# Designed miniproteins, single chains, continued (4): the designs that were tried, part 92

Each design is a single chain, and the fold is of that chain. pLDDT is the mean over its residues in the fold that is shown.

## One batch from the design tools (miniprotein)

Design m15163
Fold by ESMFold2-Fast:
Structure m15163 (fold): chain A 88 residues (1-88)
Amino acid sequence: MSQEQLDKDQEDSYKMGQTIAELDYQKQQLLQQGGDPLEIETTDGMILISQAVQNLAIEVAKEKWGDDVAEKMRQAYQQGYQEQLQKL
């Protein structure tokens, strides 16, 4: 309910978007270069865990703050993802 907590949750979602964009890019590079299957599987696992953590954070925010806050966190995540992807 504090503005500081909402700002932090949105910032954390933005940073998670950036992290997942980097992992998606690394996976694509490994696939294109014929990388080690174990490295590809490990990267895929990291993506799945990171997505699960972000989804849980959004669900927790939805329960505590409502749909509007959950939507803002989802938007921050998408913004972080797209901006990081453009840098790669």
Scores: mean pLDDT 83

Design m15164
Fold by ESMFold2-Fast:
Structure m15164 (fold): chain A 75 residues (1-75)
Amino acid sequence: MDELAKKIQEEIEKNKDYTLDKVQQLLALVVELIEAKKNKDGKKAEEIEKEIEELADPKMVELLKKVVELRMKEE
């Protein structure tokens, strides 16, 4: 988790397009995605993943997906 958090922070610092509002929105979507996956709501999970992909660049999307996978494994 710490290594992924650092990589996410580095992406935010490199990409001036990641405003505080956008970062907060992405974090809210990650939390919602984790809950959708815990509830086994595949359709909602797919919709949230698409929203993340629309808001974030591919590298950030990959990092956020790894965070979701780790949180699903560890809670």
Scores: mean pLDDT 76

Design m15165
Fold by ESMFold2-Fast:
Structure m15165 (fold): chain A 71 residues (1-71)
Amino acid sequence: SAAIEEEKQKQIENLKKQMDEQLARAEAILRERMGDTPELKEELAMLRESSERQLQKRIDEINKQAQELIG
């Protein structure tokens, strides 16, 4: 259904926006806490990788739910 696909896309777009904002806030907190240190670069890399894995998992869940509704 076109309606289900449209709703799925809106959910994914909203999720990406929400997670981007959350990641930006978390990065700002780390930068403020740690300053310009080598440790900051490692923590930011870990945070970004973790966020990307979480986003992909949530997208996969949304796609699975949409597929179950379509059959």
Scores: mean pLDDT 83

Design m15166
Fold by ESMFold2-Fast:
Structure m15166 (fold): chain A 61 residues (1-61)
Amino acid sequence: SEAIEAAERALEAARRARGALGATSEHGAKVVLEMARSGEISDEEAKRAAEGALEAALAGQ
């Protein structure tokens, strides 16, 4: 799933970012990844959230 792949990339980027921004991005990416895997949210919703988490994580680097 593109949403799962995006969430995994966001999580990896967040783990490389440090401090409060990195911690917040990591938490967000983990939640989105879990929700995408469990089907709690739609694929489109998961994809948007994962892309937002990735952008936030990259901004923290």
Scores: mean pLDDT 69

Design m15167
Fold by ESMFold2-Fast:
Structure m15167 (fold): chain A 98 residues (1-98)
Amino acid sequence: MSPKELAEKALEKAKQAEEAVRNGDRDTAIKYLDELAKTVREFAEKAPEVKSLAENIAKLARDLADGLRAGTVSREEAEVQLALIIMGLYLIKKILEK
C-alpha cells in the first residue's frame, strides 16, 4: 500500500472515530483511534517528507485513546482533537500528492 493510500485509510479511521465519539460509543472510538495511530506510523516510516507531522498525529491519536480509556477526556474535547487530527491528515495527503 502506498503512503497516500495509507493516509486515505487513516482519514477513514479518523472519521469513524469521530462518528463513534458523537454517538457516545467510547469503545468503538478507542478501537478506531488505535487503528489510526498504527496506520499513521506505518506511512510515517515510508514517507520521510511527512514523518514528523505523522508522528505527532499518531501521538495525538494514542493520547486521545488513553484519555478516553481513563475517562479524563470529555466528548467535546475528543471532538476538537479529532478535528485537528483530520485536518493534519488532509495536509499530509496534499504533501504526498506532490
Scores: mean pLDDT 85

Design m15168
Fold by ESMFold2-Fast:
Structure m15168 (fold): chain A 93 residues (1-93)
Amino acid sequence: MKELEERVRELLLKKLEEQKEKDLEEIERNKLPEEVRKLVEKAYEAFKAFIEGDYARAVELFRELGHEHLADKSPEELREMRERLIEQALELL
């Protein structure tokens, strides 16, 4: 169980990093304001913290991003959401 969860976590983090690079390249190509780039980078930092299990950091970043529905969640609720995400990823792999 733990071994598979660690591999799924690594895969999710890798996919998140790949998507972040694509989004940042698109922002640069479209010459969008620096504020948009910073917002996107902060969003990916929030999801990375969530996937890594750093719920305190994830909540703080979600609050800064204006995601009230996520910022109001307890660490326990975020842990359950993360466990469901890993379970769904395992079912798809």
Scores: mean pLDDT 78

Design m15169
Fold by ESMFold2-Fast:
Structure m15169 (fold): chain A 65 residues (1-65)
Amino acid sequence: MREAAREAEEAARAVPGVTDARALAHGDTVAVTIEAESPEAGREAERAARRVAEEHGLRAQVTLL
């Protein structure tokens, strides 16, 4: 579970225009908070984080700032 949060955070941070990303895993959910310079970067980071959560059998809860 902790590994899913780490991978989701890394995937979001890898997106150009993302200034910060943090993730926490709890139960069946990975909660990800993303700070992005543009809505486009935020949406791409959200998609990346959701893919990681799905690969681990978890639900993603994403907050864009």
Scores: mean pLDDT 81

Design m15170
Fold by ESMFold2-Fast:
Structure m15170 (fold): chain A 85 residues (1-85)
Amino acid sequence: EEELKIKAKSYEAAAKSFEKGANRYDQLATDYENKAKQLEAEGGSKEEIDSLRTKAENFRSNAQKLHDLAKKYKEKAEEYRKEIE
């Protein structure tokens, strides 16, 4: 019982950590997406706009990977929680 509670808490903590990381990358992606849109509206260079969009895409990919990890760890935590019942 106690061991399963410790495992559940450990996976919950890890999931929360991954989610915080994912949120940071999502914020960076949104910031670069907004910068690209603003630059496009102001008639900026296509090369600069494309560069900002590529950076945003890279941050989105990193965020997605961390969201997937958070989900996986949360599911494992829930499995351990159900075993305690």
Scores: mean pLDDT 86

Design m15171
Fold by ESMFold2-Fast:
Structure m15171 (fold): chain A 93 residues (1-93)
Amino acid sequence: EKEKKKRAEEAIKRAEEAVERARRLAEETQKLADENPSKKGAADAAERMARAAEDHLEQAKKNIDNSEAVEGYAGAAEMLAETAEALLKVAKE
């Protein structure tokens, strides 16, 4: 019981960190696209990843009483942040 609540709170924090990371990565990729229009596709994709991560954070907050659902949404947000990082890496190449 106490462990489930703690896990849900930790998962929300992880989702918040993932959203912040995805947003930062999308902003960095957009900066590259502003300097080189050929990078616009990567920037648009990174923006979509950041929006999706924000949606998963909102779903996690709505489902705070369901620790399994919150963990799932946090994991999805983390995966989206990793995808945004891969997009930035490709844009830098």
Scores: mean pLDDT 87

Design m15172
Fold by ESMFold2-Fast:
Structure m15172 (fold): chain A 55 residues (1-55)
Amino acid sequence: VEDEFATLTVLDDETVEVTLIDGRKFKGKILEKIDENTYKVEITINGSNVTAVIK
């Protein structure tokens, strides 16, 4: 699946909440801010660390 993320909400300087297209919410860590609307984040899903670039 090329786009599993529906929304990203920035909670603080290093933490985001990622909402998947199925409605599940996960907390992630901001690894890198690429621009005003693009973030590289790491989230943990079912014990696996997933890195994603979210726009």
Scores: mean pLDDT 70

Design m15173
Fold by ESMFold2-Fast:
Structure m15173 (fold): chain A 89 residues (1-89)
Amino acid sequence: DALRERVLEALRRVLEEEFALIAASSASEEEAKRAQLEYLERLFAIVEEAEANGLKSVSDPEGQPILLAMRQAGLERVKALLEEFRAKL
């Protein structure tokens, strides 16, 4: 499905860009990995909240793009993408 693939690709680019920005602004590899993990943990918390309520809402004010991605691309695919990034840490 073209829409699903585009949504996942867009989310992947956002995650890659944020990881690169964290790495570039970190004093060490250890600091970068901690900040990247904290970022992913925040996104996992958004996914968990949305899953628990049937993709109705998220309380994190920055969580709306993640909620939209789950609605358009699917919960399991968004979870798999976040797990892929966590596996790199």
Scores: mean pLDDT 86

Design m15174
Fold by ESMFold2-Fast:
Order: sequence, then C-alpha cells, then structure tokens
Structure m15174 (fold): chain A 60 residues (1-60)
Amino acid sequence: SAAVEQQISELKRQIVETSVELGLIDIKLVLMPSPELEQEKQEKETELAQLQQELEELTA
C-alpha cells in the first residue's frame, strides 16, 4: 500500500540522517571528548538499531 511505501521511505530517510549524526558525533569525540557526547552516541546507536529493526519488519 502507499502508506507502507511512505513508512519505508521515511524509515530509510531517518536511518540515513541518524547515521550522518553518528558520524558527526564520532568526529566531535575525536576532537573534544566529553561524557555528554558519549551518552548522545549511545542514544543515537540505539535509535539507529530500532529504526533498522522496524525497516526489516516492514520489508520482510
């Protein structure tokens, strides 16, 4: 259905955006490590894993 196709497209977009954000956090951690950035990285890694699982479930 069009709704499922839209959800898949949105999940793919969010996966790309979250991956880019993680890459930026990794660069920041190399330049200026902080406990707050390490926590943000862990939170974003969890979000990415959840988005990937949702995409897999919709495309199974």
Scores: mean pLDDT 87

Design m15175
Fold by ESMFold2-Fast:
Structure m15175 (fold): chain A 75 residues (1-75)
Amino acid sequence: MMEKIKELELELNDYSEEEKEKILSVEEDPVTGNRVGLVVDEKGNVIGSGTYELAKKYTPDVSPVAAGVMFPEKV
């Protein structure tokens, strides 16, 4: 898990530090109170974590159904 997140971080060197921190977070942000999710590919492999907007930005060419983002039922 950590190694995949580190590889994602290296690929995101064009992103801001704030965006990287959001992608690496798997829990609710204590400062903003916003829920964050775990980003998985179509095979269930963890490729990152963060907000849904960052997940969409990372996988723009992938069907929303194929790129899974796990959030609680109530946000």
Scores: mean pLDDT 45

Design m15176
Fold by ESMFold2-Fast:
Structure m15176 (fold): chain A 74 residues (1-74)
Amino acid sequence: MEAAREAEKQEKEDKELIEEARKELEKAKEAKKRNDVTSYAAERLRLISIQLEAIEKGSSKETIEEIDRLIREA
């Protein structure tokens, strides 16, 4: 019913959040590789912020878990 349209909107937002998280993970890995503790900490905090935004917006459990896995890889 109308819930299907809300699901489509949420799926789009979830994809954008995952894409942002993947970009921040790449930055965190690069910072870690060059032993840049300050940049690494900043990128890691950004990943956590993306996860919190996903929770606040009511993203799917699958999306939240995927972001959590990206944080763990950082």
Scores: mean pLDDT 79

Design m15177
Fold by ESMFold2-Fast:
Structure m15177 (fold): chain A 57 residues (1-57)
Amino acid sequence: GAGAQLLKKNGGLSDEELAELEKITDVEELGRKLQELRPEVVGEHALEAARAFLALS
């Protein structure tokens, strides 16, 4: 979805990493996972990125 596109464009995440993230339905867990994978990109915006990702699931 658009959340996945945002992470691909701004986070440099692989399709495999994005597929794993799509299996996470909890915003808090997804935010933590995003921050672990790309802390410099999602840092303070991890929860916003997680919400955008889930809104298109």
Scores: mean pLDDT 67

Design m15178
Fold by ESMFold2-Fast:
Structure m15178 (fold): chain A 84 residues (1-84)
Amino acid sequence: MEEEKKELEELIKQGLADADAALAELAKQEPSPAKEELRRRLEEARRLLEEAEEALKKGDLEKAKELIKEAVARVSSLAPAYAA
């Protein structure tokens, strides 16, 4: 149980760091509708990861897993647009 919680905490930490780095890179680039949509979804993913961290603090591992999966799905669907 504690081992699984630690793994989820590390995933959330990595996800938050990755989202922050991606948002910082977008801030350096010329704005476009596609990049603004990606920025919005990265902000949504970041919020979901913060909620997942709170769920872990409450001991709700299943809720945390669901929130992490939702955050990943929001970023993964935009990978081709970001790469352009």
Scores: mean pLDDT 75

Design m15179
Fold by ESMFold2-Fast:
Structure m15179 (fold): chain A 68 residues (1-68)
Amino acid sequence: SREELLTRLFAVIEEIIRLATERNDQEGLDKAYELAVEAIRLWNEGASPQELERLLKRAEEMLDELRK
């Protein structure tokens, strides 16, 4: 569902914010904010589950990069 994808997306964004904050990584924080703004935009515009899933994949890729 769209709700499930949005919930998962924000969980990933929260983890990015947590890691970036611990590392004093301003670029990571800025990118997390951009993801959150895009998530809200897509939600408000009635975006498809596929569009939310694409954004989720991007967020997961960013989280994986930060964990390296």
Scores: mean pLDDT 85

Design m15180
Fold by ESMFold2-Fast:
Structure m15180 (fold): chain A 110 residues (1-110)
Amino acid sequence: RPTVVPTPEMVERLRETIREALAAGETDPAALVRRVLETAREYEEENGVTLEPLALAMTVIDALLELRDLSEAEVREVVDELARGLGMSDTAKASVLRYADRLLAERRQA
């Protein structure tokens, strides 16, 4: 299967999954990540592609931070679940954590 980065269509599908979960009363960050990764897996099966794990993880963090006001502790839970669900190395997980920390810092200074 070709490895691809999330397309705009895929990003909107992930955002819709988060909105539906939130509307259903899901507040657990790890549960939100698991639902989004289920949607990503379905997209991979439908399109015969593999989503690049680091790009997918960053896309999920962006979408969650846009749609929900996450604390630093909740962001760490999100990154832990993404790393677990996507089988990320410690190095890849550290890259995702740095990305999330940068986004949180930017939001606090805005």
Scores: mean pLDDT 83

Design m15181
Fold by ESMFold2-Fast:
Structure m15181 (fold): chain A 70 residues (1-70)
Amino acid sequence: MKYTREEILLLSETTLYLVRATLLARNGEPVEKIDAIIEELEELKRTASPRVQAEIDRIIEYMRELKAEY
């Protein structure tokens, strides 16, 4: 399904948070840093459309799995 430009920009920003969390986990950084990124995504989700909220929720779940692995 086609996304709006605003939805694409928001998802792109969300992807940068995922990249940052992955790098923190790979570098053995404290889990609290990943928790802070999750909190930022939860706030970002508040202004998103329901469709974008669902994608952000998927990324948050992936970050929680990443945190559990490291």
Scores: mean pLDDT 77

Design m15182
Fold by ESMFold2-Fast:
Structure m15182 (fold): chain A 93 residues (1-93)
Amino acid sequence: MSLDEIEEKVLKIVRETLEKAGVSPERIRQVELDVRSIFQFLRNLGIFDKEKLIELLKKYRDYVENHDTVFTPEEKEAILKALDEAIKFIEKE
């Protein structure tokens, strides 16, 4: 599976999880852009390492968990769940 195919599947998991949780379209777009930025960072480094992708997604998860002034409690819960589901998907490859 290419990095682009993994990105598409991860973005689908994130979008569907956030939509189901009733997160606003504006916030969903912001989270999708943040996730796309992680994949673009890996492309720029020439890294195709699954472990590095998981590390960066976990760092983003930690960012979301620790920023209650940026995210509502409901948005935070939904985003953390979406990231956990995406990480599990990548780990099962």
Scores: mean pLDDT 83

Design m15183
Fold by ESMFold2-Fast:
Structure m15183 (fold): chain A 100 residues (1-100)
Amino acid sequence: SEDAKKALELAKKALDLAKQGKNDEASKLLGQAGDHLKRALQAGDRGPDVVEAARLLSEAAKELGKNGAAPSPKTAPVAREVGEKLREIGDEFEEELKKK
């Protein structure tokens, strides 16, 4: 879906910015990518763009945590919902790998 593609693009940029220590810019893109990923997930999209966006958002969040960045009150609810859905996708991906 278009939302999955936008989530993937924004997630890649957020991770790159987080690795550079640009916490404010990375957090803004993380929120935007999370919103697009949430829309794709609500539409039932489980394609490769969703899985990859979820993985990159998880990595970006971990990098922001290492940098000491706190989630803003405006993005915290979205980040929590996206994080929960990201965990579910990760668990489904690991189960799929175990079936071989």
Scores: mean pLDDT 69

Design m15184
Fold by ESMFold2-Fast:
Structure m15184 (fold): chain A 81 residues (1-81)
Amino acid sequence: MMLMPPIHELLSSMSPKAFAEEFGISQALASKALQVAIDAPPDTPLEVLKQKLLELGVPEASVDKFVSYLESFRKLMELKE
């Protein structure tokens, strides 16, 4: 069953420009990366998410930073259960 995580609201409130500046990627690529993260189920393995972002052409360093950010949010969500 898909729980509605606060991370979806946070990600949808982030502008592609702000995301691009934070992760050092283009605005077009940031928009695609945000969409992939929003569309992914909350329980999607981080390895699967990493592969999807790499397939979009996101640099490995930016993918690792973003995956770390999502992992931290998932841990906070687990504690709020």
Scores: mean pLDDT 67

Design m15185
Fold by ESMFold2-Fast:
Structure m15185 (fold): chain A 68 residues (1-68)
Amino acid sequence: SREEVLKVIMEVTKEAIDLADEKGLSDSEKGNLIKEVVRAILEAVQAGKSLDEIREAALKKMEEFLKK
């Protein structure tokens, strides 16, 4: 449901903010990370992915962004 997708967005964005703070990212870098993660979630939702696949896509995007 849309409610379950929103919950995933909220949980993953909190994890992204916490990790970004731990790494000392700027507010601009945190904003870009959140945008990329949310984009990955929305793309997975549009592709008809399961909630587990949506969460996996978000976490993968977060890893890719932080590895740059």
Scores: mean pLDDT 81

Design m15186
Fold by ESMFold2-Fast:
Structure m15186 (fold): chain A 73 residues (1-73)
Amino acid sequence: MEEIEELRKKAEEYEAERKKVQATGDASIAQVKAGDPENAADNIAQINRYVDAQVSKLEKKAEEYRKKAEELE
C-alpha cells in the first residue's frame, strides 16, 4: 500500500513540475512581449518549443508513475 502512495506522489511531483514549467514559459513570453515586442514572435516560438519539449517529458514521467500505481491496485 505504501508503494502505491509513493508512486502517486511521484506522479503528482512530475505533474506539479510540468505546471511550473508551463507557468515559467508563460511568464517568459509576457516578459518578451513587454521588453522586445519587435522580436517577440521569434523569441516566443523558441520559448514554446522549449516548454513543449519539457512538458512532454514531464507528462510522460507522470504517466509512467500513474500507470505503475494503477498496476499495484
Scores: mean pLDDT 81

Design m15187
Fold by ESMFold2-Fast:
Structure m15187 (fold): chain A 104 residues (1-104)
Amino acid sequence: VSLEAEEIDGLLLIVLAIARITGDPAKLLPRAVELAVELIRLAPEDDDRNLAAVEALIELLEENEDVPLELKLRALERLLAAAEEAGNTRAAALVREALEKLRA
């Protein structure tokens, strides 16, 4: 359990670093989504870590105007599913707000 927590910290730093890097959005976004989903799955009871990962990915989506709307929606829908399965109501609420904003 302690080793897994240290690995989750590393993954969170990677997600945050990815969210701050403007690169190839088509390649970067799927990887960031996978990392955030795994963080949510591995630390479902750690609301602060899950929240930070979700916030980082939402920021990445907002910064990348070149990402097609369909890919943004898929990313958020996947995060919502992971947050709901983990029982993280705060992360789920943030993702729903982002989805409503993009669908408007």
Scores: mean pLDDT 68

Design m15188
Fold by ESMFold2-Fast:
Structure m15188 (fold): chain A 89 residues (1-89)
Amino acid sequence: MRAELAERLKRTAKQMITIANNIMTKITDQNMKDKIKQIIQDIEAGIRALEDALRRGDEKEFRRHAGQVVATLSQLTKAMAQAQKELAA
């Protein structure tokens, strides 16, 4: 169960980071680029922390880091949606 959740979050993160990097090639707003880059770094750090908790068998830390990764992925989705609206206008 936990290993399956970790793998799903890693897969989702990889896909979303790929899309975000593509969107960033089209953005001229440096503040938006910096925001997206920071969110990507937070996701990568969160995935490492999640994997580390899973490896240690720390269920409490695993749940905490999984929640943080989900929240950060939601932030990336909102940032990408905002960037795409500005590019389409």
Scores: mean pLDDT 84

Design m15189
Fold by ESMFold2-Fast:
Structure m15189 (fold): chain A 119 residues (1-119)
Amino acid sequence: SPEEIAEEIFKRYPWIKLVLTKEQIIELVKALEEAGVPKEYIRPIALDLLRWALLGFPKKEDAQKFLKEVINLIKSLKDKPSLEEVRKKAQEIVDKYPPLREEDRKAFIEFLEEIYKLS
């Protein structure tokens, strides 16, 4: 369940609690499940997205806002938007919350395209 995945993530990486809530991780996992991401990819994708939020932003508030925008984009995937719409929204997130390195901006958009292909 999303609750079990979130609990396991917190047990394995307890420092996440300093920046993100259990509820945010549960919401992320639920968004991935509802988007149609296969069960075997949900945990690794969730961990990578959490890593983007936690290591990409020096301020806790920015990490939380970035993750919220990403969760909202993933939730929209259940409505089967076009790949171009997903790219546009991913670019809007990067423009609003730019990762510290320019190469990470492109990598983030490409990562969301891969999530789309799995959904």
Scores: mean pLDDT 80

Design m15190
Fold by ESMFold2-Fast:
Structure m15190 (fold): chain A 90 residues (1-90)
Amino acid sequence: MKRSLAGGLVPRGKSSTVTVTAEFEAKEDDEYFARATSVDTGAQSERKTVKAKKGETITVELTLEVPPADRFLRVVVELESKHPAPVTIK
């Protein structure tokens, strides 16, 4: 499988949980696998599987459990597929 990466900053709420929103347009009918990782803490989200059709715009919410000490969370979203598409953090 091939992989697309996007890096970004996510503002933290007052909870121990941060939601990272990722968006991509599917290049082919395929299954896409998304995961977010905190660069600062090493925390990883669950890997989510998304079935998409060519030209479909998909939004995926990925949840990270992180310590409350950070003001901004640096994150990387990975999108894996046989037909990789560019991914963006919203």
Scores: mean pLDDT 78

Design m15191
Fold by ESMFold2-Fast:
Structure m15191 (fold): chain A 91 residues (1-91)
Amino acid sequence: MEHLERAIEAVEEALKLATDPEVKAALEGALNNLRLALEVLESDPEAAIALLEGAIANLEVALKLATDPEVKELLERALEEARRALEEVRA
């Protein structure tokens, strides 16, 4: 799933740049949910949907808390890719 893998890459890059502990915690939550979604995608699509929804929620929290413009850009990209992955799994 290209969109899910791109979302993971964007979150990993944002984590390298983020300095705020609250933003880092939200990003770690998002990353864990995205990785789990990728692992269960073929065996349990319903679980993958719930994990993707959880990741999107974590990314939205991170975006609201983030003040660094570069981190915000990566979070907006991660959200776009995660939402696209969710639409494809639901289709």
Scores: mean pLDDT 87

Design m15192
Fold by ESMFold2-Fast:
Structure m15192 (fold): chain A 64 residues (1-64)
Amino acid sequence: MKIDPQEVRDKLRETLGREFSLATGEKIAEELLKAFDKDGDGELDEEEYKQALEALNTFIESLK
């Protein structure tokens, strides 16, 4: 893996934490990572990571 799953989780938690409560943001980040990691083996592509961040940013913008 080129990007550590923990690094992805930390980035998502930080981004979501700005828009939602800590507990809610953490829950959303975990669910997003589960949907992202379809194989459940913890393997994440750099491209998939970028797509997830783009989708997350679009979702946050839609809430404004």
Scores: mean pLDDT 64

Design m15193
Fold by ESMFold2-Fast:
Structure m15193 (fold): chain A 59 residues (1-59)
Amino acid sequence: APQLAVATMPVPKLSDDVLELREGERVTVLEEVDENYVLAQNAAGETGLVPKSALEFLS
């Protein structure tokens, strides 16, 4: 099953590489980029970097 996560806080679009998220928005984690960031995809199919600290990973 794909790794799912939920945003625990709003993620603002600070750069073109960041995926903007609302609090409570669910994403699919595509790849771990480094210790602080994942590459994620939202329900609209948009992809970008998300801080791991802003996410709760679902089992």
Scores: mean pLDDT 84

Design m15194
Fold by ESMFold2-Fast:
Structure m15194 (fold): chain A 89 residues (1-89)
Amino acid sequence: MEVKLKVLDDRSPENPLGLILAEAADGRPVVTGFVDGGQGEQLYKEGKIEVGDVITELNGKPVTSLSQLLAELRGLPRYSEVTLKFERV
């Protein structure tokens, strides 16, 4: 599923989208939780993303690691819109 999110202004290096991310067994970013009151929690309540969803693409470009995703997000302007592709188990 594709979901649009904004890069936050006061983003932490680990949670720039309001998503709590970890590395899956293959190194890809996996959703482990949501920042309370943030855009990730809202998307979860709407049924658009779930804990365990893996991020496979950013703006149509393949994502192979959490470190790659975070580096690319840090290169984007604050409040820019990004499209992420999520895959469910």
Scores: mean pLDDT 75

Design m15195
Fold by ESMFold2-Fast:
Structure m15195 (fold): chain A 94 residues (1-94)
Amino acid sequence: ERLEYLKKAFELFAEDLKKTRKDLTDEEIDKALAEVKEYLEKMLAGEETPAALDLGRTLERGLPNLEKNLEEAKKKNNKLLVEAYEYLLKALEL
């Protein structure tokens, strides 16, 4: 289920960015998100690669910022970002 939550989070991030970032192509958005998503999926699958481990440590340090970003999305009534951050937090907590 953690990988399922991660996939849902990144689908929602991509949808929000494609609606708000008209200066970027859908391909550029998908490519930017795909790299981060790939490392997170490998980390959650228990693959011990140096890149996945380093990203995992960076995310642990950045977790308070993710919670803050969720609260900011709620204040802006951005439902796509709220759901995206909620799924991302579930993926990291479970």
Scores: mean pLDDT 70

Design m15196
Fold by ESMFold2-Fast:
Structure m15196 (fold): chain A 84 residues (1-84)
Amino acid sequence: SNLDAQEESLKSRLNEEDVEKLMALLKAIVNGDKEKAKELLEEFYKRGLITEEEKKEFIEGLETGDGEKISLTVINIIDKLEKK
């Protein structure tokens, strides 16, 4: 599946724990589980991987169905996890 391909790509770039958390976030987004997606995003926010503005944009993207806003925040999380 598309998620399986993304998981394999992330495994080459990130540690196992971060891959598991990102895959949980992506699955919540794909399944329309907004509450789970917000919970997982809050964890990344508390780790300092996204800004308050990026968190706001992601939540707005979930509420409006704006996939671009959601994707930009996910890309920023991945980028910062790689630069540890």
Scores: mean pLDDT 82

Design m15197
Fold by ESMFold2-Fast:
Structure m15197 (fold): chain A 82 residues (1-82)
Amino acid sequence: MEALKKRIEELRKQAEEYRKLAEEYNKQADLYTQKAVEAARAGDSKLREEHAKKAAEYLTQAQEYRDKARELEAEAKRLEEE
């Protein structure tokens, strides 16, 4: 029982870390989306595309971290449910 409880706690802790990483990468994506909007308003299409690409990269990483968190949560839940 103790070993199982420790494993569940470790999985949940890892899931929380990945959720925090996903939030941070979402913040970076929002920042670059805002920079792309500002570049578009200034008429700088090249800078707009550069910032849009960075935003897309951060969104992709955020999704990967969310997927990792879900996998870890699912494993922890499976162990709790036997």
Scores: mean pLDDT 86

